# Ledger of designs, part 57: designed miniproteins, single chains, continued (2)

Each design is a single chain, and the fold is of that chain. pLDDT is the mean over its residues in the fold that is shown.

## One batch from the design tools (miniprotein)

Design m6087
Fold by ESMFold2-Fast:
Structure m6087 (fold): chain A 118 residues (1-118)
Amino acid sequence: MVEVPDLRGLSLIEILQTVIALVEELREALRARDYARARELLEALRQVAEQIRRILAETDLPPEVRTLLETLIALVEGLVADVSARLAARDYAGALAVVETALAALRVLLAQAEALEA
């Protein structure tokens, strides 16, 4: 079972690091052909996106932080939808390619978040 982290009280950087760690675990599950674990990680990512959406609804955040979190939600929701569709189609190479692309985009968002704190 994949443990879904509680994002409440985490910084923007900590939220991004948590998402990156889950997506890296998803990449390793796909490489290991552990598709049961990959599905559990996709469900965990879906729940993480729902937590971020709740934080955006309940917290008054600076516009730049809000934009980064909205971009993060879009990336995670897109990743979950695309990888789920690829796994259902047995397109395991395509699923891995989607995860690699998402990891690159998430690392760019982390760099942008770190620049906001500088």
Scores: mean pLDDT 87

Design m6088
Fold by ESMFold2-Fast:
Structure m6088 (fold): chain A 51 residues (1-51)
Amino acid sequence: SSKEVKIEMLEGSKHVAEAMFKLYLSPEEAAKKIAELERKTKEQIEEIEKE
């Protein structure tokens, strides 16, 4: 379904963002940003599932 595609794309985007955080930030800051991104991604997936 279209929802599955949207979720897959969000997961891919999250993975790329995590890699960028690890490259440009200290390990401590990267961990904080990754945790925040994980929360945001879950929220976005929930919104898509509600459609």
Scores: mean pLDDT 82

Design m6089
Fold by ESMFold2-Fast:
Structure m6089 (fold): chain A 57 residues (1-57)
Amino acid sequence: SLAGKVFAQRVLDAAPTPEQLRRWARLLSPETLREIEKISPDPEHQAAVREVLAERE
Protein backbone atom coordinates (compact mmCIF):
# COMPACT_ATOMS: atom_id res chain seq x y z
CA SER A 1 0.00 0.00 0.00
CA LEU A 2 1.05 3.64 -0.40
CA ALA A 3 0.84 4.11 3.37
CA GLY A 4 3.19 1.17 3.88
CA LYS A 5 5.69 2.64 1.41
CA VAL A 6 5.53 6.08 3.07
CA PHE A 7 6.04 4.58 6.54
CA ALA A 8 8.93 2.40 5.25
CA GLN A 9 10.62 5.49 3.78
CA ARG A 10 10.22 7.40 7.08
CA VAL A 11 11.86 4.52 8.97
CA LEU A 12 14.81 4.52 6.54
CA ASP A 13 15.08 8.35 6.64
CA ALA A 14 15.87 7.99 10.38
CA ALA A 15 19.05 6.15 9.26
CA PRO A 16 18.68 3.26 11.73
CA THR A 17 21.55 0.92 12.51
CA PRO A 18 20.85 -2.74 11.59
CA GLU A 19 20.33 -3.45 15.32
CA GLN A 20 17.83 -0.58 15.69
CA LEU A 21 16.02 -1.72 12.55
CA ARG A 22 15.72 -5.29 13.91
CA ARG A 23 14.13 -3.92 17.11
CA TRP A 24 11.78 -1.57 15.23
CA ALA A 25 10.91 -4.26 12.67
CA ARG A 26 9.20 -6.37 15.35
CA LEU A 27 6.72 -3.49 15.78
CA LEU A 28 6.07 -3.08 12.03
CA SER A 29 3.60 -4.85 9.73
CA PRO A 30 4.97 -7.50 7.33
CA GLU A 31 4.00 -5.35 4.33
CA THR A 32 6.00 -2.39 5.75
CA LEU A 33 8.98 -4.73 6.24
CA ARG A 34 8.71 -5.95 2.63
CA GLU A 35 8.68 -2.31 1.46
CA ILE A 36 11.80 -1.54 3.55
CA GLU A 37 13.54 -4.53 1.95
CA LYS A 38 12.62 -3.28 -1.56
CA ILE A 39 13.60 0.39 -1.13
CA SER A 40 16.66 0.20 1.15
CA PRO A 41 19.95 0.06 -0.79
CA ASP A 42 21.73 -1.17 2.39
CA PRO A 43 22.25 -4.97 2.42
CA GLU A 44 22.46 -4.91 6.24
CA HIS A 45 18.99 -3.32 6.42
CA GLN A 46 17.69 -5.91 3.96
CA ALA A 47 19.21 -8.73 6.05
CA ALA A 48 17.72 -7.35 9.30
CA VAL A 49 14.25 -7.13 7.73
CA ARG A 50 14.48 -10.65 6.23
CA GLU A 51 15.50 -12.02 9.65
CA VAL A 52 12.38 -10.55 11.29
CA LEU A 53 10.14 -11.74 8.41
CA ALA A 54 11.60 -15.27 8.76
CA GLU A 55 10.69 -15.23 12.49
CA ARG A 56 7.04 -14.75 11.39
CA GLU A 57 6.98 -17.82 9.12
Scores: mean pLDDT 78

Design m6090
Fold by ESMFold2-Fast:
Structure m6090 (fold): chain A 89 residues (1-89)
Amino acid sequence: MAAELRAEIERLAAEATKEAEKAREAYEEGKYEEAIEYLEKVIELAERAAELAERAAEAGDPLGAGYAEAARAAAEMAKKKKEEAEKKL
């Protein structure tokens, strides 16, 4: 059901936010390998959220498409931050 998908999307978004905060802290401390590991988790969580958001849209959730676009944007930003951290190694 669309409402169940939305709850899961929100849970994944909250987890991605926590992992992104850990990535930021690791990056600020010069721990680039750890920052990369946290960013990889952000990418996985964001890509999973995008998949569920697309399913929610198919199930008739009017916000599903917006959630999918936001999740894909978050994954792309995390990929760019990962590339920047990799350049520091």
Scores: mean pLDDT 85

Design m6091
Fold by ESMFold2-Fast:
Parts: sequence; C-alpha cells; structure tokens
Structure m6091 (fold): chain A 77 residues (1-77)
Amino acid sequence: KDEELEEVLVEFARRVLEELGPEALRRIQERLAEAYQRDPNITPAQAGRIALEAARELGLSPEVLEEAERRLREAEE
C-alpha cells in the first residue's frame, strides 16, 4: 500500500544519508531528476530501481541494497 511504499523510500533515503552522506543522496536525487527529464512517463518502480542502481555505484553496502530492493517489491504488492 502507499503508506508502506513511502516508509520503504524514507528508510532507504535515511540509510543512504547515514552511510554515504548528504552529497550521495543529492547525486541520487539529481539522477532521478535527469531520468524524469528524459522520460516523464517512468513509473515509481522504475525510479526506485534507478535510485538503487545509483546507490550501488556510490558504494552503499550490498546487504542494504538487497534489503531495500526486496522491501520495495513487497510494498508494490
């Protein structure tokens, strides 16, 4: 449900901020903005995957990435 999806996204943003810092979170947000500029029809799920990929490239731990991806899939149910 929407509340669960929002909670998962907030938790993910918090983990990025705590482990990689505010600069990394800003870079992820910039990549999302660029993705929306290229294709305004991207879905929230596609946007979430772009954010996860960017976080992986920035060095977020694999364990946190796997957890976030799993929770996003469950929240989309």
Scores: mean pLDDT 76

Design m6092
Fold by ESMFold2-Fast:
Structure m6092 (fold): chain A 84 residues (1-84)
Amino acid sequence: MEALLEEARKFQAKREEAIEYVEKALELATDEEVKKYLEKALEALKARDYKSAIEYLEKALELATDEEVKKYLEKALKLIKEIS
């Protein structure tokens, strides 16, 4: 049943890529409130709680003023919505 394993691997890869984008956003973020939501989003992603991860990332995106942080958050949200 190669197809089911392939699907699971693709979801794992998208989850890991989303985590990398959130980590990049966290490195660039200077606002403590944005950092707080990004840290909560990372915990949710690692727990495979995609609903909470989306909520925290959307909140971080609303508060973010840096265009690079926004770009990474938008990329992470797109990937998570594809696997949730």
Scores: mean pLDDT 82

Design m6093
Fold by ESMFold2-Fast:
Structure m6093 (fold): chain A 77 residues (1-77)
Amino acid sequence: LEEAERLALEGARAAQAGNYEEAARLFEEARRVALAEGTEEGRLAAAGALRALAAVYRAAGKLEEAEEAEREAEELL
């Protein structure tokens, strides 16, 4: 989880800087790493990363991709 948390923090910083492409990449990586844990905590962390990814896509005007990320987050329970 530490690696996924680090990636999510870097993604948040990129988003604050307006680097949405980099932020999306980092949150996607955080989701992948969190899911690889194979745990309930990893699944919850991945859902959080997908929610952050959806927010980044909305900020970038990518509404379809934002909806897909939100749907994936909802399915991770």
Scores: mean pLDDT 85

Design m6094
Fold by ESMFold2-Fast:
Structure m6094 (fold): chain A 76 residues (1-76)
Amino acid sequence: SEDEVLEELADALVNGDLQKARELMKKHRLTPEQRQRVRDLALQKVEEKYKNLPPEKREKIIALFKAELDDLFAQL
């Protein structure tokens, strides 16, 4: 289903599997709205993954992840 593809892509992004992420994006040709949903899902997942880190470290990791997502989607 569409939701399964978006979840799988978000998981690949959170795990740093850029090869899998690029392959899924090429195969499924996401709309801008679907890309935004993936971005939101990936951000939610990375926040959960690092929730137990000190706030200063957590915010730096999240900021770097956001920048990496923005760069990746700008290349599409």
Scores: mean pLDDT 83

Design m6095
Fold by ESMFold2-Fast:
Structure m6095 (fold): chain A 95 residues (1-95)
Amino acid sequence: HMTEEEKKLVEYLKNLVKQLTPEQRDALRRILERLDEFDKNGDGYITKEELEEVMKELTPLERRILEYLFNLFDKDGSGKIDVEKLKRLLEEALS
């Protein structure tokens, strides 16, 4: 079950996805498929340090998308994002 905060975020992401080019949408789907790989410690979070390491392996477009997602989901300034929450909300937005 989604919270009201998560529902608003999904609606925002759905509207954002509608404005993406096919190439940008494919890049977003590739990021979604690889999110588990980005959690190197398996602690359920992607930290700023893990993000910086992963960025070196990505295309410029994928880097921009991942940076945008990190900033969007790290609203509390903790320096980490919840992988399962990110996957769930993005899957719903891309459906």
Scores: mean pLDDT 77

Design m6096
Fold by ESMFold2-Fast:
Structure m6096 (fold): chain A 55 residues (1-55)
Amino acid sequence: DFAEEAARRAYEAAKAGDAEAARQAVLDAINSGGDEETVRAAEDGGAKGAIEGRV
């Protein structure tokens, strides 16, 4: 399912400090899946990546 791929992409981008790539991962989830679960997974991945990348 696309949710896992979207979460991973957002997580890696946010962890690297690339806010634009993290936002693009969420947009890709909207365009590809369009469902709440896929978009939520990308948002959660980005948030987790940002927190962990800050350490």
Scores: mean pLDDT 75

Design m6097
Fold by ESMFold2-Fast:
Structure m6097 (fold): chain A 91 residues (1-91)
Amino acid sequence: SLEEKKRRAIVLFEATAGTLRIALAVAKRLGDKEAAKIVEEALEEIEEVIKETKERLEKAKTVEEVEKIAEEAMKKIKEIQEEMLKKLKEV
């Protein structure tokens, strides 16, 4: 159903943020302040994308709208993750 697709999309995006929280915890445990800051900034940006995506999904009335919203969120999160990984390789 439409509602099930919305819930699944939200859970999957929240799982992505959860993985980054683990990465942040690892950086902090290792005392790597530079890596921790890079991951923290990326996590903040991703959490903002997820918040906006949840609001857009709540208003979506068709499967096609849900798919478009998810695709746009995936693109934004991928770009944030690629920039994060690039910065992490340079420190």
Scores: mean pLDDT 88

Design m6098
Fold by ESMFold2-Fast:
Structure m6098 (fold): chain A 81 residues (1-81)
Amino acid sequence: MKISEKVKEEIKRLLTSPDPLEQEIGLAFAVMLATLAKKSGDKEEIEEVLKFLREMADDPRLSPEVREQLRAIAEELEKSL
């Protein structure tokens, strides 16, 4: 499955939102992407999602709490490699 640039842009928009509800929706989409990549069994897809999650976890525009949750999602996904 190709993660479209539009999906990545929407998740970035939600995660960088000042609205806590939009941040939670963004995190739910991040979990869904990680779950789908893991279910695909495709190493390249897992690595692409993992890279995206790690880039967002290092983004200083995100709250520390959101970044910590993204790191946890990335760590769980990495166990699938």
Scores: mean pLDDT 81

Design m6099
Fold by ESMFold2-Fast:
Structure m6099 (fold): chain A 86 residues (1-86)
Amino acid sequence: MKLVLTLENASEEEIELYVKYAEELRKKGYKVTVEVEGSRLVITIENAPPTLVVGHVLRAIGLELDGHEVKIEFDGDTTTIHIKFK
């Protein structure tokens, strides 16, 4: 499965944590691309297992409950999660 995680209005601390997370995934053999532009971050995981995708969906739901804007899209084998921090 392909997972695309888009963060908008992310703090410098949040960006640092997600960049480190992406580096950890690469060390575990995942095909991960990271793009950072100001407060926006896009992480693409080409070979995400279903359990990894579910974990990110659950985290996104938690962020929505905390008042952040969340959009989750399923398109074939691609899951896109968009999080805009308040």
Scores: mean pLDDT 86

Design m6100
Fold by ESMFold2-Fast:
Structure m6100 (fold): chain A 62 residues (1-62)
Amino acid sequence: MQLLAVTAKDYTAKTPDELTVKKGDTLLITERLDKDWYKAQLLSTGKTGIIPASVISSVAPV
């Protein structure tokens, strides 16, 4: 099941595989890679990448 998530804080990508997000951005979580990382799509841009779980404030089923 895909999850809709909102970011709690700004995060700048440290590698090409990571997403850059701003606080309050909406993400579609497509896969949980481990306890600390998600694979997600940024809905405003359509860009996909990985994001730390620590930057997610809330999740909801879609």
Scores: mean pLDDT 79

Design m6101
Fold by ESMFold2-Fast:
Structure m6101 (fold): chain A 83 residues (1-83)
Amino acid sequence: SHVPLEIAAASGLMALLALLIFRRKSVPLAVAAMVALVAFFALLGLLLYLHNAPSVPLGMIVLAGISVLYMLIFAGLAVYYLL
């Protein structure tokens, strides 16, 4: 399946974005990344649900877990720069 590869690639890109946000110390950039991340993983979750949910339920759990983890990271970065 290509979905796990897309999730892995997205995770790598988000890690790079988190590092870039940390170096630039920009709250607007952190918020923008958070919104983009939510939209991206929501779209992937919806696509996975529509086409693969009955046969790959574990993929939905992994997608949700990764989404929550990155949301916490970006929220932490936003709070850090607000302080």
Scores: mean pLDDT 61

Design m6102
Fold by ESMFold2-Fast:
Structure m6102 (fold): chain A 86 residues (1-86)
Amino acid sequence: MTLVIEFINYSEEQKELYKKEAEELKKRGYDVEIKEEGNTLTITIKNVPVSLLAGYVLRAIGLGLDGAKVEISFEGDTVYIKIEFP
C-alpha cells in the first residue's frame, strides 16, 4: 500500500513542518519521496504501515475541521490525501 499526500496553498512554516516530518520518516527507514511542483508539496510513502496511514488520515480530518479542503480517495493499492489550506 502506498500513501500519496498533497499539500496545496501551504505557508512556508507548514511546508517546513511537513518536509521535516517526511525526512524523519526517511531516517526511520521508510521509502519516502518528497516533491515540490508549483504550489503543491507531494509526499509519497511506499509500503506504508496501517498505523502510519491511519495517523495521516486522522490528521487530514483534523485539518479539514480547521478549515482546509480535504479529499481522500483510494485507487488500486494507493491512498490519496489532498489538503488545500484556506
Scores: mean pLDDT 85

Design m6103
Fold by ESMFold2-Fast:
Structure m6103 (fold): chain A 62 residues (1-62)
Amino acid sequence: NEEVLEFGRIAADNLRDVGASEEAVQAVLDAARAASEAGLSTEEGKELVAKAAEEAAKKYGA
């Protein structure tokens, strides 16, 4: 699902803008790939990526 992958890329760029670690950025990209491969809808995939981005920022720091 290309829209989920693009959303993940945007979320990763947003994390980079707030000074998140490389590990946080990679976690978001991995979540987008996993959501796309799992056959989730675009809406479900975007929600999963957004949650992963928030959790990664909190866990790995900004």
Scores: mean pLDDT 79

Design m6104
Fold by ESMFold2-Fast:
Structure m6104 (fold): chain A 108 residues (1-108)
Amino acid sequence: EIQVVESGGGLVQAGGSLRLTPKASGYGTIASVSWALQRPDGGTQGLIAMGSNRADGAPDRFSGSISGSTATLTINSLQPEDTGIYYPVAQRSDGSAAWGQGTQVTVS
């Protein structure tokens, strides 16, 4: 089952699939969104860079896509270690980055 979780958080089932679509108020360019996971221990892991490129060390079950003006993070085969806060990171034209609002995901 595919679950769509908006910014604000959600409970999702282990082994299922999840799509995260950020509330993108304040992003200038959706094509420049990256994704990071902040784990419960405070560690941060890069998942997707530049909209669709999987970051080094990110499992292949993570994928990023851009459809029109919407950036989406998809996670297949959810694992308990996927629990944490997911942040979209917008890259601006000047090279600076802005962290979006985090989405809490809990895998049960």
Scores: mean pLDDT 68

Design m6105
Fold by ESMFold2-Fast:
Structure m6105 (fold): chain A 117 residues (1-117)
Amino acid sequence: MLEEAELVDRKEAVIKPGETATFTFEVDVKKGDRILVKITLENLSDEDVTVQVTITIENADGTKYTATFTVTLKPGEKKTLEFSFIAEKDGKYKITVTIQVLGNGEVKATVEVYKLK
């Protein structure tokens, strides 16, 4: 069977040198739902830029899981990070994505949350 992805929400920002952007999403889930967080980063500058991405998942009972990634982008380079999880409980899950630009570049960040069917 073909797996269908439902876009829950999409947020976008341009992050200035040395700045941090925080993206918060809430998703209503049933136990066993598969959630995909897709983070696309594009270096808008003419220099290499290092970006730190922190993803925090908080489930319906208040349990938190945190993952941190460091990504280097060449001038004009676009990279996509994908993080997926399976909901262990029914209820509302909170997803927080924090993106920090390290250095002198501007980065366009797009964060998309999908529920997989």
Scores: mean pLDDT 84

Design m6106
Fold by ESMFold2-Fast:
Structure m6106 (fold): chain A 96 residues (1-96)
Amino acid sequence: MAMEEKAEEMAREVEEIGKQGAADTEKTKTREAAAKSVGKLLSKVAEAHALGPFVGERAAEVAEQSIKRIAEIMSKVDEKAAESIRLTVETTLAML
């Protein structure tokens, strides 16, 4: 259905942002790279929610997987930063 197609399209955009963010964080291993990537993911999820709850929920599902990966990468160099990322994302997605 058109709604499902739109949800998958937005999910693919979120997945691409997530892949790039994970790669950047893994290469640099900096809190700045992780924060920038998480910010982009959350921003895209908010944009998806503006299109509809169904589209937003699908985008959030994909974003959560990417953010978990970024947090895992950060936990290798900064466990406190990784925990902050997880808590921030949980809180932000709960508001959407």
Scores: mean pLDDT 79

Design m6107
Fold by ESMFold2-Fast:
Structure m6107 (fold): chain A 105 residues (1-105)
Amino acid sequence: SDYLEKSREVFESLPEEIQEAAGILTVFELENPDKSLLPYIIDGDLEKALEVVDENVDNPEIRERLKKAVEYFTKNPADYIRVSFYLSHTPELLEKARALIEELK
């Protein structure tokens, strides 16, 4: 898929810390569809996105990484749409993100 290839290129262009944070954010969205950060990211509403993270994430290491993702993607919402699409079609990267989440607990 041309769109999948372009989405991979966007993901691979991100700093490594943002690639890891994007994985964690994608897992968070999949596990918490009722608490989606997506509306706030696409609107560039950093303040509200950070409030949702603070209210719903108790682990300080996971919270810090989610805040990094939110800070980046509220400034670059189109990048998150592509990255989320790529990660949702790349099970190995989602498994890697889930493993990282377990290590941070």
Scores: mean pLDDT 87

Design m6108
Fold by ESMFold2-Fast:
Structure m6108 (fold): chain A 92 residues (1-92)
Amino acid sequence: SDIGFELAMNAIEIAKEEGAEVKVESEGDTVTLTLKGLSVSSITALALQAIGANLDGVEVEVTIEGDTLTLTFKGLTKEQIEEIKKKAEEVR
């Protein structure tokens, strides 16, 4: 859905602004986005956005370990996954 795609794109943009490390992995319809070095406020905001998206029917899982946020998405289109990968490659 568009909500899941928007969340992923927003997370990468925030990581870029904060100089965080971004890793994207995909297998089938599953996309794992790992963001390392985020501020506590950004982790909190993105985690709350992900919970809201999940309540609206988006398949997204959140894991927080210190300054690392991991978001796992299911049900994104192939085109959305390719755009997420391109956006993440801009963060180097």
Scores: mean pLDDT 84

Design m6109
Fold by ESMFold2-Fast:
Structure m6109 (fold): chain A 80 residues (1-80)
Amino acid sequence: STVSKLDAIKDIMKQKAKTIGVKEAIEIAADAVRTVLSASGLPELGEETKKKLLEASKKGDLKKAEKSIDDTKKQVQKIS
C-alpha cells in the first residue's frame, strides 16, 4: 500500500541520516515521497510533502521531516 511505502521511506530516511547526514537523507526522502505519491495518483500531495521535507532539510530537522511524512500518511488514509 501507499501508506506502507511511506513508512519504508521514513525508516530509510532515519537510517541514512546516521550515515550520510540529516539534510541529504531528508532530500532523498523528499524525492522518494513525491515519486510514490505521484505513482499513487496523488501528485499534488507529493509536491506539497516534498516542499515541507525540503524546508525540514534546510533546518536539519529530522523530527519535522518525520512529522511531515506522518501527516501525509494520515491524508492518504483519508483519501483511500
Scores: mean pLDDT 86

Design m6110
Fold by ESMFold2-Fast:
Structure m6110 (fold): chain A 118 residues (1-118)
Amino acid sequence: MARYLHELDEAERARVREQVAALRAEGRDVTLVSRIRSREDAEATARALRELFGVDVPVEELLRYEEVYAHVSADGRVALILVSPDGTVEVRGDLTPAVLARAETIARHLDRRLVVVE
């Protein structure tokens, strides 16, 4: 069963952080997803992004999106892929070819428009 970042408790976030570190040590990139249906989901997503990826995103900003994908490369570069209800997929942060390919795949799968924010 797929788990979303906003559904993780404190112990589960610690375990996921260890799994991400282990996968990166093996030379792998990691992408995790969160869903935002409420302020509670946005608050949980903001907490997970800060604790797992070291990224601070305001709750008020996250409320503009329906899904958030957090991507970390093996070398520690972090990017966010943000899915908006208005039909856009936005990508921000450290843009690698792997992140851009993931964002394009998400945009095509959801029939959304891709927007790259530098």
Scores: mean pLDDT 81

Design m6111
Fold by ESMFold2-Fast:
Structure m6111 (fold): chain A 89 residues (1-89)
Amino acid sequence: MTEEERLLDLFNRLVGEALQAAEKASPEFREDVLRIVDELMRRINEATSVEELKEAIKETLQRLIDLAEKYGLPEVVAKAREALEEIDK
């Protein structure tokens, strides 16, 4: 697996878990997550290097943490923080 594929798989897994949690807790959180994902997909299509992709995913994970804290979803915050640590390895 390439570094690019690893980063995308990690983010996709996290987004899936966040959306599943949001469907049970808050539809507003789901809409906010979808907007963040749409912006990330645009940045991925424009990225010309793994470093640009890595930066885009890191910034997106931080935005997801901020949103999850705002909506009171500590489990999503924990998962997103773990994903940030995994990216830096």
Scores: mean pLDDT 76

Design m6112
Fold by ESMFold2-Fast:
Structure m6112 (fold): chain A 76 residues (1-76)
Amino acid sequence: AEILSLEIEQVGPTTFVATVVVPADADLAEVEEQAKAAVAREFNASDVEVTARAVALDLEDPSRRVVTLVIRATLG
């Protein structure tokens, strides 16, 4: 999927929140895989799993969606 922005915040020892801005027609499964790959790469993480997903309209631009993912991972 085309990703317009990706922001990852570590909120716990093994828990991350990814905020992803995508086109409205983006494949959410592909977005989840790209966010998981980013956590694995940036944090040297394994066993990366999406535990929750929320999707919202981008009120500044309705051609976009804001996808919030809660990600759990094992850190090396």
Scores: mean pLDDT 84

Design m6113
Fold by ESMFold2-Fast:
Structure m6113 (fold): chain A 71 residues (1-71)
Amino acid sequence: SLSSVTEPAEKLIKELEESLEDEEKFKEVKEKLKEFIELLERVLPESEEKKEIIERLEKALEEAEKKLKEK
C-alpha cells in the first residue's frame, strides 16, 4: 500500500530537520532520504500519490539544504 511509505517518509523528513545542527548526521540522513526517493521512483507504479510523496521529500531536502547554507 502507498500509505505504508508515508510513515517512513515523514520520519525521514523529521530526522532531516533534527539533524540541521549536526553536519555529519545531516549528511547521513540526506543520503538515506535520497536513496528512499530513488527506491520509490523505481518500485511504485505511477500515480498522483507517488508524485506527491516524492515531491514532498524532494522539497524537504531542498529547504533543509537551503537552511544549512544560509547558516
Scores: mean pLDDT 79

Design m6115
Fold by ESMFold2-Fast:
Structure m6115 (fold): chain A 64 residues (1-64)
Amino acid sequence: SLRETVDQLYSLGRRSIEQGDLETAEEILEDLRALAERSTDPELRKYLEEVVEELEKMIKEAKS
């Protein structure tokens, strides 16, 4: 399902940040943003927006 894909991408993004691979994390963030923009399901879109915000925050904190 799309939700499973989002969960996999989020998990991969978090692992990339933990490993210091911010380039991969940024690419995953872009993919998640694209999914949010394309989503017609309100519940999935809300979840995607939350995941995007959390991942953006983690990347920003990792850069500081």
Scores: mean pLDDT 85

Design m6116
Fold by ESMFold2-Fast:
Formats: sequence, C-alpha cells, structure tokens
Structure m6116 (fold): chain A 63 residues (1-63)
Amino acid sequence: MKEEVEKLIEEAFKLVEEARRAGKQDTANKAMELINQALEEYKRGDYERAIELLKKAIEVAKA
C-alpha cells in the first residue's frame, strides 16, 4: 500500500502541473487541496483514506 500511495502522489502532482499549464487554476487548486488531505491521512497511517483522496484528486485534475 505505501508504494501505491507514492505512485498515486506522483501521478496526481503531474496532473496538477498539467492543469496549471493549461490555465485551469481552479481545477489545479481543488486537486491540490485533495492531495494535501491525502498526505495528512498518509502521515496518520491511514493508507486506505490516502488512496481514496488521491484517486479523487486525479479525477478532479483530469476534469
């Protein structure tokens, strides 16, 4: 699960950067907020919640 969280973090950050380059600031900011929440859950050891939030961040960043 730890490696899964790390891969999702990398993908989410990449998509946020792409959204920013595309001028989608609101989309990028919303996705970044979800990433920050996921990182807090990861620090608490809640990998399941971290994965859920990262998947939501990826979905938002793709919109």
Scores: mean pLDDT 84

Design m6117
Fold by ESMFold2-Fast:
Structure m6117 (fold): chain A 68 residues (1-68)
Amino acid sequence: SAEREEKLRKIAQENGIDMAVAEVAAEMNLSPEEAKEVREQLRKKAAEKFLSYDEMKELAEEIAKELK
């Protein structure tokens, strides 16, 4: 079912975003506020295009670097 495939894709994207932000926050010692900003920006990018976990982590690092 196309609806089921879309739902599973959405769940995978959300899980990937959460993990990528958590890893980058730990690596770069981000504040909770900075981590929230990274998550919001990463969610915007993920809404436009399917992202692999490696792409999510790379983008999260780029966004976090701009905040520091």
Scores: mean pLDDT 82

Design m6118
Fold by ESMFold2-Fast:
Structure m6118 (fold): chain A 88 residues (1-88)
Amino acid sequence: DEAKKLYEEGLELIKKEKYEEAAEVFKKLIEEYPDSEYYEDALLYLGYSYIKLEKYEEALKVFEEGVEKFPDSEKMKQGLELAKSILE
């Protein structure tokens, strides 16, 4: 499963604090495998990676998409509020 491989690769990059590379891997998963079971978590980790990179406007856009697609996700809502509070 290619989506699973990208997800696992992204998580290893997060563990190594390689947030720019992690963001690229999760973005690829989101763009190429939007119907995968890893889509929601890939959006969460993409937003998280952007926060770590201090790319708060990019993180905001990712979490806005995440809340739209997963309105019951507390982690997405928390990420969105964090990005908004930093940009104030």
Scores: mean pLDDT 86

Design m6119
Fold by ESMFold2-Fast:
Structure m6119 (fold): chain A 58 residues (1-58)
Amino acid sequence: GGRVGLINQAKNELKNVTGDKNKKEIQDLIKKGENAKTPEEGKELAEEALKKAQEAAK
């Protein structure tokens, strides 16, 4: 749940993303979310990664 759930969803969506630039940006957001010092910051970064992955997978 929470941050971990969002990160896992972002990783799943990333599998459907095309283009090296988009993949790198999403991977960087996932890494920042996983390594965030606060749960709130990690959740925000994970939500950004998921949103970007979903948009890029379309």
Scores: mean pLDDT 80

Design m6120
Fold by ESMFold2-Fast:
Structure m6120 (fold): chain A 105 residues (1-105)
Amino acid sequence: LSREEIEARLRRALAGLEGLATYLYALGLRRGDAELVETAERVRRLVEEAERYLREGKLREALELAEEALELMAETAARDPSIPAAVRDEIARLREELRELREAL
């Protein structure tokens, strides 16, 4: 993979993580689930920091933060069976994408 391809794919992965965090935040507010809201906010902060590193050309650091954000969401989904299959499928897809990007770095 070229550096430009890694950057483009990582940028798309971060957009996916942002989408999932937005979903979990809305779900947490709807349920009155403070832990879910806090987790969504933590994921958003990690994505924002990863985007900053990506803009600075620091791909490894951006990937590490993206992986941390994904694992927080995966742990949350594992504890909550009511989270939709589409969300779980997206988490699994992002995990595979980040694994491929890590191997390319």
Scores: mean pLDDT 89

Design m6121
Fold by ESMFold2-Fast:
Structure m6121 (fold): chain A 91 residues (1-91)
Amino acid sequence: SHMEAKKYFEEGEKLYKEGLELLKQGKFEEAVELYEKAIEHYEKAIELDPEDERFKKKLAEAYRNLGEALLRLGKREEAIEYYKKAEEIEK
């Protein structure tokens, strides 16, 4: 439903912003956890309302920032996979 999709999206946005703040503080492992939770919420929002392009755009942004946090942790192969996921969505 539209209202349910919006609630998942709004919670995802909150988690994403918290993750971005932690990334700026150098708290990369904690940022990864929040980005993973944001991704789950964005994916659920897309499932409930697949026509809303905002949800896909935010999912791609979350994948890119998750990749950056993973790269900062030395997890380069995992980071590359999330960058590829972001590109596939934006394609």
Scores: mean pLDDT 88

